# Designed miniproteins, single chains, continued (4), part 89

Each design is a single chain, and the fold is of that chain. pLDDT is the mean over its residues in the fold that is shown.

## One batch from the design tools (miniprotein)

Design m15090
Fold by ESMFold2-Fast:
Structure m15090 (fold): chain A 66 residues (1-66)
Amino acid sequence: MKVRITDPTVLLPDGSQVRAASVEGDLVEDLGEPFYVLENAVITLPDGSELDMGEKRVLVAGGEVS
């Protein structure tokens, strides 16, 4: 299922964290609010640039699910 999360913090596979304007991807696992695991995620940064994560899984914390 495709989801969009606004104003999330995204934990990247390298262990770094990014505050994003939004993230859109396929919901793989709902760990309970506020934690979600996404695949095929596209992260929109606050400057409007996009980071395509490809087939990597990302952990999303916080934000508002649409």
Scores: mean pLDDT 78

Design m15091
Fold by ESMFold2-Fast:
Structure m15091 (fold): chain A 77 residues (1-77)
Amino acid sequence: SMDIAQRAIREGEEAVRRGQQALRQGDYETARRYGEEGVRGGLEGAKYATGRDLTRAIGAALSGIGLVFEADLRLEG
């Protein structure tokens, strides 16, 4: 339903924001975990979303993937 999509998108977007903040502070383990949460929320939202909400859901998933990737590169040194 639209309400489920809206909640999942908001949770994913919030996780991405928290992950980006953690990444800026050098907390790569926390950034990675929030990146995974962003992917989960974005993908869940995309199952039920259309139009602009689908764009938001895909954006959260892609941003989450980017956070996981960058955090892993920084953690491996």
Scores: mean pLDDT 88

Design m15092
Fold by ESMFold2-Fast:
Structure m15092 (fold): chain A 71 residues (1-71)
Amino acid sequence: SLAVGVAMAESTDPQKAKENAIKAALEAGAERVAVSTVPNADGTYGISVAAMAPTQELADRAAKAGAEAAK
């Protein structure tokens, strides 16, 4: 079974943020990545990165890397 880590970020470009988040999370060692985007009232987007990996430590690290790249 895979562990799941989740991290959040904000972006003004949701498509680019999603692409960057997926790439960074996979490069950090995630086996699977899911990214969701939610519009905020101020015209920014909330980016949620879920990364799956064999260990919780790796999953959390990969999710964080994805969220940082989403900015």
Scores: mean pLDDT 86

Design m15093
Fold by ESMFold2-Fast:
Structure m15093 (fold): chain A 67 residues (1-67)
Amino acid sequence: SPLEEKIAKLDKIIKELREDLARLRELAADPSLSETLRLLFQTFAGSIEYLIERLEEKRRELEKELA
């Protein structure tokens, strides 16, 4: 169904964003980087976390429509 296809696409996007988030967290914790760069990567990680939460909310809404 079109809803199942949309949910599958959201699952893929969320997975890719979680991989990006893991990489940003690694950079934020890298002791070879300056404090300023680590804080910048921490800020970007927070933005990606927020986006993931919004997409997961949208996914739950679509699952309710499918049920």
Scores: mean pLDDT 89

Design m15094
Fold by ESMFold2-Fast:
Structure m15094 (fold): chain A 97 residues (1-97)
Amino acid sequence: SLSKDQVIAMLEEAARRTIEEMRKEGVDPEVIEVLEEAVKLAIKVVRSQPDSASTEQLAEAGMLTVLTYARMEAVKKNDPRIFQAALRLVEEFVKLL
């Protein structure tokens, strides 16, 4: 099973890969900025989980935080691309677990 630090490292790696690819594709900097904030919040949430939390519980906490924050921002900005970007990041994160 993965520790909190290992799950956080996987989340940071998934974010790094996804954001780099999105920048190369010309994705709007505002979308990328929301994704960076979502990841930063997700890392804080994973760190706050109990030390007894399983890898699955840690991964779920990170994924749900990214998706929830991105959905809220997508609604506020009326920009569905934000939520689509978050789904892409979560897909990359799942591949690393």
Scores: mean pLDDT 90

Design m15095
Fold by ESMFold2-Fast:
Structure m15095 (fold): chain A 71 residues (1-71)
Amino acid sequence: MSVAEQIVALGEKLKEAGIKLSEGQEKAVLRFLSRVRADEEGLERIVEIAKETSDDEEFERRLEELAREME
């Protein structure tokens, strides 16, 4: 799956969950997906992180932790 396909799939999941990412959070997701090949489980974990965090810095930190686990 390409980075673009992962972005579209993640966007659909976020929309269904009623989550709107900030510009900072969108940039963090793009950085994550450029480094890590996320499967379906990985995309679902990003959605859960977005549900649990309202702060851009905390969101980015949790995505960096996830990227290290998936490397």
Scores: mean pLDDT 79

Design m15096
Fold by ESMFold2-Fast:
Structure m15096 (fold): chain A 86 residues (1-86)
Amino acid sequence: ATPIDYAALRQAIIDAVSALPLDATFEEIKKAINDAFVAQNPDKKPLPKGSYAPLLFWLGIELKRAGRPDLAKRVQGYGLEELMKL
């Protein structure tokens, strides 16, 4: 098993989502996250369904730091929606 570079993965996710428009949908945000995860993952497997909730809460903090507080607020709301499904 090849180890995942978590620093590169985190940055790739931040960059991918930060590039989205202000009105990005939850599906567009999930696609950006999954595409970044698949690119950094040696098996090219998609992100497991239950992984979105904690990832989206973390991503909300990072998007605010990246100067996208608008997307941060939306991502945090989607994280709560995913948490309610667990």
Scores: mean pLDDT 73

Design m15097
Fold by ESMFold2-Fast:
Structure m15097 (fold): chain A 80 residues (1-80)
Amino acid sequence: SSGAELLRRSLERVAETVSPEQLFLVLENLIDSAIEYGTLSKEQLKVIREQVERALREGKLSEEQYERLMKKIEEAEKKM
């Protein structure tokens, strides 16, 4: 969907612009908001998952940060 594409482009720009620590906080806040408010589609959550995986591959997330975010994504997916 266009919403998922806009989210992808926004997150790619954020990843280019902000520190790794700030990127973690942005991703964590998006996932936590999805869990609390149900505001994200399954397609948008998949985009967030892809960006978390990319950030790990590019060395922008620690292994601990990656594991924490992936656990939260799995919890969000189970609520959909």
Scores: mean pLDDT 84

Design m15098
Fold by ESMFold2-Fast:
Structure m15098 (fold): chain A 55 residues (1-55)
Amino acid sequence: MSLAELNAELQKKIDETTKLLLEDIRAYGKETPETIKKQNEVSALFQARRKQVAA
Protein backbone atom coordinates (compact mmCIF):
# COMPACT_ATOMS: atom_id res chain seq x y z
CA MET A 1 0.00 0.00 0.00
CA SER A 2 1.37 3.42 -0.94
CA LEU A 3 1.63 6.25 1.60
CA ALA A 4 -1.06 8.17 -0.33
CA GLU A 5 -3.46 5.19 -0.19
CA LEU A 6 -2.70 4.74 3.51
CA ASN A 7 -3.37 8.45 4.18
CA ALA A 8 -6.71 8.26 2.31
CA GLU A 9 -7.86 5.19 4.28
CA LEU A 10 -6.66 6.75 7.54
CA GLN A 11 -8.55 10.02 6.92
CA LYS A 12 -11.75 8.15 6.02
CA LYS A 13 -11.62 5.96 9.14
CA ILE A 14 -10.67 8.89 11.40
CA ASP A 15 -13.70 10.86 10.18
CA GLU A 16 -16.02 7.86 10.72
CA THR A 17 -14.54 7.01 14.12
CA THR A 18 -14.63 10.63 15.38
CA LYS A 19 -18.29 10.97 14.41
CA LEU A 20 -19.18 7.69 16.14
CA LEU A 21 -17.16 8.59 19.25
CA LEU A 22 -18.86 11.98 19.62
CA GLU A 23 -22.30 10.37 19.13
CA ASP A 24 -21.47 7.64 21.68
CA ILE A 25 -20.25 10.15 24.28
CA ARG A 26 -23.32 12.33 23.72
CA ALA A 27 -25.77 9.40 23.94
CA TYR A 28 -24.08 7.02 26.42
CA GLY A 29 -21.27 8.98 28.07
CA LYS A 30 -18.83 6.27 26.96
CA GLU A 31 -17.44 4.40 23.94
CA THR A 32 -19.46 1.55 22.44
CA PRO A 33 -17.82 -1.70 21.19
CA GLU A 34 -18.34 -0.55 17.57
CA THR A 35 -16.43 2.69 18.22
CA ILE A 36 -13.63 0.77 20.00
CA LYS A 37 -13.28 -1.53 16.97
CA LYS A 38 -12.94 1.45 14.62
CA GLN A 39 -10.41 3.12 16.97
CA ASN A 40 -8.31 -0.08 16.81
CA GLU A 41 -8.47 -0.01 12.98
CA VAL A 42 -7.29 3.62 12.99
CA SER A 43 -4.45 2.73 15.38
CA ALA A 44 -3.32 -0.08 13.05
CA LEU A 45 -3.26 2.37 10.11
CA PHE A 46 -1.26 4.91 12.18
CA GLN A 47 1.28 2.18 12.99
CA ALA A 48 1.54 1.22 9.29
CA ARG A 49 2.03 4.90 8.37
CA ARG A 50 4.77 5.32 11.00
CA LYS A 51 6.61 2.30 9.57
CA GLN A 52 6.47 3.73 6.03
CA VAL A 53 7.68 7.19 7.20
CA ALA A 54 10.50 5.56 9.21
CA ALA A 55 11.58 3.39 6.26
Scores: mean pLDDT 76

Design m15099
Fold by ESMFold2-Fast:
Structure m15099 (fold): chain A 99 residues (1-99)
Amino acid sequence: LSEEQLREVAEAMVRMERSVLDLAISKIEDEEAKKKAQELAERIVRLVGEIEDLRIQKLTASPAERAALDAQIAALQAERARLLKEFDKIVEEALKKAK
């Protein structure tokens, strides 16, 4: 794949994450919960973009650079997982209150 094609895949991944999070947020009726979910969604989407940028950089990196990039990717993936857990909790609690 060309670098341009890999960039298109990265952009598609960012758009997909945003769409999934936006769909969940659209189900929230509570304005405070919706605002908190939107703030978390923005941070999650940013992390996905950063992870994909690092993955592209890894393709041309030296062995030493690859090790550092792998560590950065792992740290960002862990942060994304943590934020997704917080997001899911906000969505679930908001949906329970709407009943």
Scores: mean pLDDT 85

Design m15100
Fold by ESMFold2-Fast:
Structure m15100 (fold): chain A 89 residues (1-89)
Amino acid sequence: MSSVQKKIDELKKKYDERLFTAFSEYERRILELEYEKEVFDIEYKAKMEQTPDEKEQEELKKEHEEKLKKIERELEAARRELERWYKEA
């Protein structure tokens, strides 16, 4: 919906500004994953508000939880790589 798209557009603008100031590939990867997580949260909330059926809401919750766990693992890996890079630089 229009309101969801506006939130995503504003979020993208903020992350584009942060990406412009990022000087390492590892920092950019972390920012990309954080952006992806926030977009998923916005989309999930919008879908939940539009879905009156409890069974469909449970399915959406499971999908969201699975995607969040995947993104969290990737964020942890990227943060470890960034920490290692700073220690070895």
Scores: mean pLDDT 78

Design m15101
Fold by ESMFold2-Fast:
Structure m15101 (fold): chain A 88 residues (1-88)
Amino acid sequence: MEELVEEIRRLVEELLEAARAGDLEKYEELLERLIPVVKELYELDPKKAEELLLEAQERALELARELGEDEAVLAEAEEVLRKQREKA
């Protein structure tokens, strides 16, 4: 499980860097690598998987704000994260 957590965190870091660079090809490649690892963690520890996804979403929201994403999109994403945190 620890190896899965480390792999997910590493892939999320790389995804955020690819997004910041505007490298869509690298971003898609990393998403395809991330999906099976997240699914495997969900089978072993769904609570831990949800925690990691919340961390990733919070970081993605900060990056989107830095990149000048639409305010309405940012507001909706922030509200979704807020509700997910309350349930966690």
Scores: mean pLDDT 76

Design m15102
Fold by ESMFold2-Fast:
Structure m15102 (fold): chain A 105 residues (1-105)
Amino acid sequence: SSMLDDFISQLNKLLKQTEAAKTKDEIQKVLDDAIDLVQESLDYFTAQAQQGNQEAYQAALTLGTILVGLAVLKTVIDKTEDINELKQQAVNLLRQIITTVQQIK
């Protein structure tokens, strides 16, 4: 699917941006971009689930949970002393999104 390939491409760009990030502001920007992308993909998978696609329903549930995780991570940026901890948590969430999207047939 071209749309799913585009989502994966954008997520991989966000992974590279996360790895290159040196400041909390750069991590916040990556999280904002990831939240926007996940919201768009969640709308897509919700529409597919409404058409009877059970794999899309499971993807929507998983993406909804990850979206909460991204939002929570964003709230703790200023309180987290180690930027490498923030980078690792962002990478883990982005990789979970990629895996979820790749499992759709």
Scores: mean pLDDT 85

Design m15103
Fold by ESMFold2-Fast:
Formats: sequence, C-alpha cells, structure tokens
Structure m15103 (fold): chain A 100 residues (1-100)
Amino acid sequence: EEEEKRKEEIKKKALEVFEEAMKTAQKAADVAEELAETGTEEQAKKAEELVKELAEKFKEAVEKMHEAFEKGDYEEALKKAEEFLKYAEEVLKELEKLKA
C-alpha cells in the first residue's frame, strides 16, 4: 500500500540526514583535535567542552532514533536526525570561530 512506500521514503531521508549530521560532527571533532594540538590552552579547553557536549547530544540522538525506528515512527526519526544536524552545525561553527 502507499503507506509502506511513504514510510520507506521517510526512513531513507532520516538515514541520509543522520549521515550528514555524522559527517558534520566528525568535522567538528577534527577542528577540536587541531585546536587541542596547536591552539592555546584556552582554545583547547573550550574545544574540549564543545566536543563533550556534542558527544552527549550524539548519544541522545542515537538512542532516540533507535527508539523511533523500533516503533516504526520514521517521521520522529527524521525530526531527531534534523535536530542533531542543526546542533552539529552550530558546534562546528563555534569551533571554526574559535580557531579563527
């Protein structure tokens, strides 16, 4: 039925958005690692704090997406993926600003 096709489409979007969020989070972690190795003590400390918060948000996003997939609620999974992507982009921007 059309319902099954709609669920599959939303599931695909949720996974694609989450993959993009993971790539963004990895870029943020790479910038933080660079700041830890080459930055000032203040820059390294702020980078560590931002990455710690990002890691906590990632854990929450993974748990919530897993729960949503188990329930077959792919719209909720997409929403959680989009929320995490936005957060990861925000953290990356702050880290790049700190590096500059």
Scores: mean pLDDT 84

Design m15104
Fold by ESMFold2-Fast:
Structure m15104 (fold): chain A 65 residues (1-65)
Amino acid sequence: SMFQAIAQNIARAALENPEAAQAHADALNGVGIEVEIERLPNGTVRVTLRDKKTGEVLAEATVEA
């Protein structure tokens, strides 16, 4: 899905270019999509996209360095 691809792209970007990942997250937040970027204890990054209006999880992705 479109949201799954977006979540995966942000997760990958968070490992390689954190500023670009944050800018993408901020842009999505501006159009009503909450983006949570989490660095897990094992060094992986998890990204969750939620609809800010409903709280529904639209996509979730995890990537490893």
Scores: mean pLDDT 83

Design m15105
Fold by ESMFold2-Fast:
Structure m15105 (fold): chain A 74 residues (1-74)
Amino acid sequence: SAVEEEVERLVAESLARLEEALRAGDLATAQAILDEFGRRMAEIIARHPEHEGYVKRLAHEFAARLAELRAAAE
């Protein structure tokens, strides 16, 4: 579905941007990306509550990948 494609794209783009920011040591940009990601995911759930389970599943995957990126950036 278009909603699922939007969520998958948001996760992939946000992770790529976070990886670059964390490698650069740009914590301000990393925080801005995290804030934007959270806001956009909440907006998707609000517009499409029937997709909440899917959005939450991908948010869990995002959180796991983010933890790996943060560990690698130490």
Scores: mean pLDDT 83

Design m15106
Fold by ESMFold2-Fast:
Structure m15106 (fold): chain A 88 residues (1-88)
Amino acid sequence: VAELARRAGEAYAAGREEEAARLDAEVLARLAEILPTLPDDAARVVVGEAVIATAEAVLPSLTGEDRADAEAALARTTALVEELRAKL
C-alpha cells in the first residue's frame, strides 16, 4: 500500500484531487482488509487510525457508492478502534 499512498500524495501536491481521492480509497480498502488479520490489538489500533484518517481525508472528494463505502469503513473502523482503546 505504500506505493499507492505515495502516488496519492503526489496527486494531491499536483492538484489532481479526484485521482488522489481514488488512490486513497484503494489504500483504505486494502488497510481495512488487513485489519482483522493483524496479530494484536495495538497493531489494529495503529492501522485502524490510518484507515480513519484516510477515510476522513477522502470523503469530501468522493461521491455515490465510493463515498458510501468510505463512510461505512469509517464507521466500522472507528467503533473497533474505540473498543480496542477502551480495553488497552
Scores: mean pLDDT 70

Design m15107
Fold by ESMFold2-Fast:
Structure m15107 (fold): chain A 97 residues (1-97)
Amino acid sequence: SAAEEERRRELEEAAKILETPEGRAAVEAYIAKAEETIAKIEEAIAAGENVTPEDTEENREKLKKLIELAEKIKEEYARLKAGEISALEFVEEVVKV
């Protein structure tokens, strides 16, 4: 219960930050950077280039998780901007990745 209460406070604090202009600008900057990074990675894969310093299964799994997180943030932020979800719901969905 103590860990659950701490997690809830962290999510509520993150949601409050997202309701500020600075918090929203930070998410938008992250999305823009993530889209550029994903595009470069996809081009490198298509060209047969290594997208990590070592072509290991662990590095490939980390890369997949980064792409999944970036796509989830982009999708959920679009829903937040459309008024379809709350800032708290956005944070809850992002942390599930």
Scores: mean pLDDT 75

Design m15108
Fold by ESMFold2-Fast:
Structure m15108 (fold): chain A 74 residues (1-74)
Amino acid sequence: SELKADLEAMKKLLEEMGKLLDRPEDAKKLIEEAEKLYDLYLNSSEEEVRKYIEEQTETKKILEEMRKAVAELK
């Protein structure tokens, strides 16, 4: 399941970012949001979760920015 893999990857990246930052509070909200999306995936159909992610453009953008930030950090 593509969506599940993406959510797991996002959660892992957010956790890694939290370890690299001096202020894990900034990552905490995004980790919580990623966990919420994962919970929705487990309790709902893929179609519902995919629609939720598509409707949450800001969430997707933030997660992509976090993903990029982690990739740029050494």
Scores: mean pLDDT 60

Design m15109
Fold by ESMFold2-Fast:
Structure m15109 (fold): chain A 74 residues (1-74)
Amino acid sequence: SRPALVGVKFKPGVSEEEARKLLEEIAKKTPGVTKIEIDAEKQRATIYASSEEAAKAAAELLKKSPLVEEVTII
């Protein structure tokens, strides 16, 4: 399957530490997450997935979080 990216926008006021903890939990629960990049200044993150299926699984978990405003699969 083709690699995919998950773009994450956090709600205003979410700290880098809270964002990192959430993304580490998502990576632990989602086989196929290969890399996580956090842009704290922009309140955004990117999750790198080895497949579209892994990206969709990560996105569904992210959508359930109260810290997340928007999730996009690329």
Scores: mean pLDDT 86

Design m15110
Fold by ESMFold2-Fast:
Order: sequence, then C-alpha cells, then structure tokens
Structure m15110 (fold): chain A 91 residues (1-91)
Amino acid sequence: AVSEILRRLARALRDGTEQEFLEELAERVAAGDEAAQRAAELILQIQAIVAEILGPDADEETAREYLIEALELAAEGASLEEIREKLRAKV
C-alpha cells in the first residue's frame, strides 16, 4: 500500500503530474487513509534528505531526478539511511 503510493509519486514526477497526485494524497490523508498518512510522512522525510544533499542551489531537474530515485528505493524497502548514503554517493 505505502510502496504503491511511493511508486505512483515517482511516476507522477516523471510525467510532470506530481501536483495533482499530491493534492489527491492530501485528500486521502484528510479522509483518514492510514497508508496515505504513512506515505505522506515518508515523502516529507525523503524530500528533506534530497534537499540536505543537494543544497539550495540545485536545479529543479536534478532535484526531481534525485527525488524519483529516493522514492523508488523507499518503495523497495530501503531505509532512510540507505537512501541518504546512495544519494550522497552520486554527488
């Protein structure tokens, strides 16, 4: 369930439809969808890791690429620490 939500966001980022997906996710969270709540929390943590690694001067395209990879790793069961290490190795 959570893994599917993370994979769907990764696809939305590739397709440029992430704002629409995030709006839908927020509605599901408001409705009490526990998997959506857990996914939203993970997404925030992953976004924070990407921002930490790339810094404020990173271009939007690079940030999107790193976020997609991080979401896919998380969907496969990677821990936040494993994601941080993998992304850090790319810079």
Scores: mean pLDDT 85

Design m15111
Fold by ESMFold2-Fast:
Structure m15111 (fold): chain A 94 residues (1-94)
Amino acid sequence: SLDEILERLRETLEKLREDVLRNHPDNEEAIAAVEEAIERVEELFEASKEEAIRTLREQLLRYVRLANESTDPVLANVLLAIGTEFQEAIDALE
């Protein structure tokens, strides 16, 4: 079920990327944030369940911090959306 949960997370993030590209095509930082999140999830397909949960938690904390520090409301909302999806994946894995 780890691979199924990570695949759902990746698909949800890919849809988020499409939404950002459609609604905010000039927001390079918001686009880059989603693309980086997708890359992080792709790396977890080779990880153990314990390593995946740990990495998802560390990245969740990072995305929440970056959102709180952002002066761009679009970037902040995108970072929080990524965090929400990471939290849902963590909850599904635990």
Scores: mean pLDDT 90

Design m15112
Fold by ESMFold2-Fast:
Structure m15112 (fold): chain A 73 residues (1-73)
Amino acid sequence: SSSELKRLQENLERIRRYWRIVMKAYKMLEEGRKEEEIKEYLMTVEKLKEEEAEEIVKIAKAFLEAEKEVNAR
């Protein structure tokens, strides 16, 4: 029971961390940072592997593109 709760908490923390990293990349894209700079940041500061960093940048770009479409007038 206690061990199962700990595993669930660890999974939730992992999901929360991933979400926050994606949102951080999103904000950096909004600020006009280059994809290469964001990828370097994710690899050096967040300690992600190159493949993971590329995936996060891609997801963040998709969110930014979706936001621009919704706000297009």
Scores: mean pLDDT 82

Design m15113
Fold by ESMFold2-Fast:
Structure m15113 (fold): chain A 110 residues (1-110)
Amino acid sequence: SELVEQLIELLKSLKEEVEKVLGSVKPEVAAEIKKLVDETIEKIKTSSEIEAVKLTVETLEEIIKKLKEALEEMEKDPSVPQSEIENVRELILLTEDLKKKLEELLKKLE
């Protein structure tokens, strides 16, 4: 499925952005998100298009939750540069936008 391949590419790109933004500042959170992404990619390879979109939306929601928890911890740490905090905020907005677009796609597939 072309849609499934596009979802895999989207998830791989998001995984790279997570490593870039969090890999040095919150390496444990980056590792957890990367694992979640890899597990989702394996599941969607054998899924229907509707199931693949639903699983991707659920994964993006969990990623947003983990990013927001990391952001809260970073904001409480005076050693974390403001630029790193802004990078995580931008990543949250990007992930929320991707989730919204996939939710709109899901409505068209149902």
Scores: mean pLDDT 90

Design m15114
Fold by ESMFold2-Fast:
Structure m15114 (fold): chain A 111 residues (1-111)
Amino acid sequence: MAEEALERLRKAVQDFAPPETLANAAMEYALLAGRSVGVSAEKDGRRAIATAEVGDVVYGLAYRFDADGRQELAGIRKDLKTGKVETWRQVRPADQADAPLEAPPILPPPR
């Protein structure tokens, strides 16, 4: 169950799904994995934050959609045993909404 939800979340991240779809996928995963999900509306934008612990690894995702149409997706992976941290980030400005995506955000394999 949690592994399937993580795969759905990973696909939503890779496909740059709309904020609502991404937030729903993140919330489902957090509920099944027993982790918290924060969703907030900020001045001039929207932000969805999801965190999940899988084994000795913590995954964090942050999606922000500004009123100017700027989109930002950031991810983090931290290994709790080694302290190793990996991050990835993609930004799409409003004027380039149709621009080709850079390398999609890569989530670790589901586990």
Scores: mean pLDDT 58

Design m15115
Fold by ESMFold2-Fast:
Structure m15115 (fold): chain A 70 residues (1-70)
Amino acid sequence: MAEELLKALEEEDWDLVAQQMQALRDRILAENPELDPSEMTLEDMIELLRERGRDEEVEALEYLLDWMAS
């Protein structure tokens, strides 16, 4: 999953990036049913993934933020 997201980001396939981001978000929500989907921002996802040791997903989302800032 993280590998697919990073590849999409490197190829600037924004439709695929959106699909992978949605899939990642859905997975996080499935693993954390107490979370309200309307409250989950990109920053919230990064923090949650970091706390859970999901380094690959954290790297992918940080790459997206860095690219958007460029």
Scores: mean pLDDT 70

Design m15116
Fold by ESMFold2-Fast:
Structure m15116 (fold): chain A 87 residues (1-87)
Amino acid sequence: SSMEEKIKKLIELVESYIPLVEELDPAAGARVRALVERARELLEQGKYEEAEREVLKAAQLIALTLQRHGREDELAELIAEVKKIMS
């Protein structure tokens, strides 16, 4: 389904940022991991809308962490890729 594919792409995108977030803010990195695991669990249960909300929370936390640490290029790239997947 298009929704399942979209959520999988969002999960892959946010997972690619985890090492950078963990380096900048280990606590934020751990929270991003927990949100991604919750999104995967919800996806396996067919709860697509709930899974999307959890992975978007992860993306938002990544964005806030990047902004706080002056990572403007990575922030702009994350926002552009999320918009591309969501549109």
Scores: mean pLDDT 90

Design m15117
Fold by ESMFold2-Fast:
Structure m15117 (fold): chain A 70 residues (1-70)
Amino acid sequence: SHMLDDLISQAKETYKKIQELEKKMEEKGSMSDEEKKELKDLTQKYMSLFNQIVDLDPERAEKLNNELSK
């Protein structure tokens, strides 16, 4: 399904943005309120996308989770 592939692609992109932001914050040793909000918004977006993938294809969701958790 094109929709499922698009959701997985968006989830991977969102997760990459979370990792880049976390790395930037770790290197700085501090978080601004704006960066905290961005991290929270990205995390909520990722969870929403992941839940949609679980609803459509639980096996592909598990594969995605295993891939990103390494």
Scores: mean pLDDT 86

Design m15118
Fold by ESMFold2-Fast:
Structure m15118 (fold): chain A 70 residues (1-70)
Amino acid sequence: MKVEVTELEVTEEEATATVRVGDKVGTATVPREPGESKEETALKAIAKALEKAIASLSQEEQFEALKAFL
């Protein structure tokens, strides 16, 4: 199963990521925390977006998506 980040926007205040898993899409926005790098906030946004996309899949598809991510 193909996992791709279709959108990633990182500002000084927040990061927004959109992740596609097959035909499912998840979008998440996370605030930047004091002392956090842009990369750290981006990873948090991607992780939440991926979680939302995966939650829309069947149990078998969720397992395959997680194996592809790791």
Scores: mean pLDDT 76

Design m15119
Fold by ESMFold2-Fast:
Structure m15119 (fold): chain A 73 residues (1-73)
Amino acid sequence: SKEKKRKERYEKLEELKKNYPEITDELVDAMRDLIDELIDGAPRYVVEMRAMALLIDHDVSEEVAKKILEILK
């Protein structure tokens, strides 16, 4: 279900936040919006491009950025 997928992705994002202090509340909120857009049928490539730009703007390391992007698949 869409609700189950949203919850699972949100939980993965919160778990990453616990382990990586570079993941701010602002970044989590923005990533949740992108997760919602993806679940609502936005093209994956558009969501991934927007996520990549967001992660760069928040100065997220390449290692952590890869982990966040995996949540979107």
Scores: mean pLDDT 85

Design m15120
Fold by ESMFold2-Fast:
Structure m15120 (fold): chain A 63 residues (1-63)
Amino acid sequence: EFLKVVDLSGDGKVDETDLAGIRRALAAPGNADNPLVHSFFDVDGDGKVDEEGLELIKKAIEA
């Protein structure tokens, strides 16, 4: 479930490429407010894509 939300490469793993893609998306102002981006990357369940969500993704990669 969680891995599927952030697995942008579709290989069943969360890695550096997925993190880089997410950071690029958040860096673009329109993408940060895009409801579709929120739906995909609402990993902490707060209805937003933010630094806390990115930290959860980092923990999954480092685990």
Scores: mean pLDDT 54

Design m15121
Fold by ESMFold2-Fast:
Structure m15121 (fold): chain A 86 residues (1-86)
Amino acid sequence: SDELGLKKLKQQLEDEIKVMENGVDYLQDLVDQGKLDKEVADLVEQARELIRKAKEALEKGDIDLAKKLLKQAQNLLGKAVDLYNS
């Protein structure tokens, strides 16, 4: 049985979600302070929605969908950080 492997993968995805939620919260604080432009703010909001959907997929046991959504959120957060640092 691969039950232990699945449990570890779920924990890894949960930890990745926490890291991304912290990043979104940090960027959201900058939005609330008026320090980010609308394009960056829109990317942060899109990433937040993808993280929420990834959490729902993970709760339903859809590991592949959770991984896909987290990868999309990570790409949007990377773009937001790149634009902020430009």
Scores: mean pLDDT 85

Design m15122
Fold by ESMFold2-Fast:
Structure m15122 (fold): chain A 85 residues (1-85)
Amino acid sequence: KKIEELRKKAEEYEKKADELSTERDNFQATYDKLSAELAKIDPEKAAELRKEGEKKVQEMTDKFLEYRGKANRYRKEAEELEKKE
C-alpha cells in the first residue's frame, strides 16, 4: 500500500512538472510574440517585457526542476521499500 502511494505521488509530481513545462513553453511563445509586436510601437517597452518574460521563464524552470526532484525522490523511496521486502 505505501509503495503504491509513493508511486502515485511520483506520477502526480511528474504530471505537474510536465504541465508546468508545457505552460512555460506556451508562456515563452506568447511573451516572444507580444514583445515582437510591441517592438513595432515601443522598442524600449518591448525590451522591458522581454526581460520580464525571461525572469518568469527562469522561475518556471526552477519550479519544474523542484517537481522533477520530488517525483524522483518518491520513486526512489518506493523502489527502496520494494527491494527491502
Scores: mean pLDDT 83

Design m15123
Fold by ESMFold2-Fast:
Structure m15123 (fold): chain A 93 residues (1-93)
Amino acid sequence: MEEMKKLEEEWKGLRYATLEGLIKAAEQSPDATPEQAAANFLGVEKQYEEALKAGDLEKVKRTIDDMKGLLKEFGLEPKSASEEEFEALLAAL
């Protein structure tokens, strides 16, 4: 596969697990709300999508590495999820 397609596949595996972890961490923290955590994640996703459209491989890699760092910090692993599952997670907020 092309490098960009590999990165898109990695992002799909990270996307759900990262959002789920951030929401769960915010629910357990007095300093953040689940809604704020979701909004922050969506901001990162927008930057990722803009980098993809621009063909900015380095920016895409950096965003994925940042998400991998967050998953490791929360003790989470990548999880494959459908778009419907992701939308359902956001709708539950």
Scores: mean pLDDT 76

Design m15124
Fold by ESMFold2-Fast:
Structure m15124 (fold): chain A 100 residues (1-100)
Amino acid sequence: SKVDDFLDSVIDWLKKQAKYMESLGLKELAEKLREAAKEIEKIKNDKSLSDEEKLKKTKEIVEKSMKELIEALKKLGLYDEAEILELQKKTALEAADKLI
């Protein structure tokens, strides 16, 4: 389904961001992103949830994960990377809203 495809895209994105954070020495943040990806995999496979509920829960995980990423990057002085993530967060949340 389009919802499953969207969730898969978010999972793949989180895994790629985890590798990037790990390359920056942010191992704890990389682990949190992998945990977020795993949580979305659970949401995708939860037969008790509607597509709308899956999107809402995924949006909450994305918003929380991206806030933690943006904060960590700003703390390291990586302001350009933080700005890119703020834009990516907006795009992901808007994409999810179009599927509801």
Scores: mean pLDDT 84

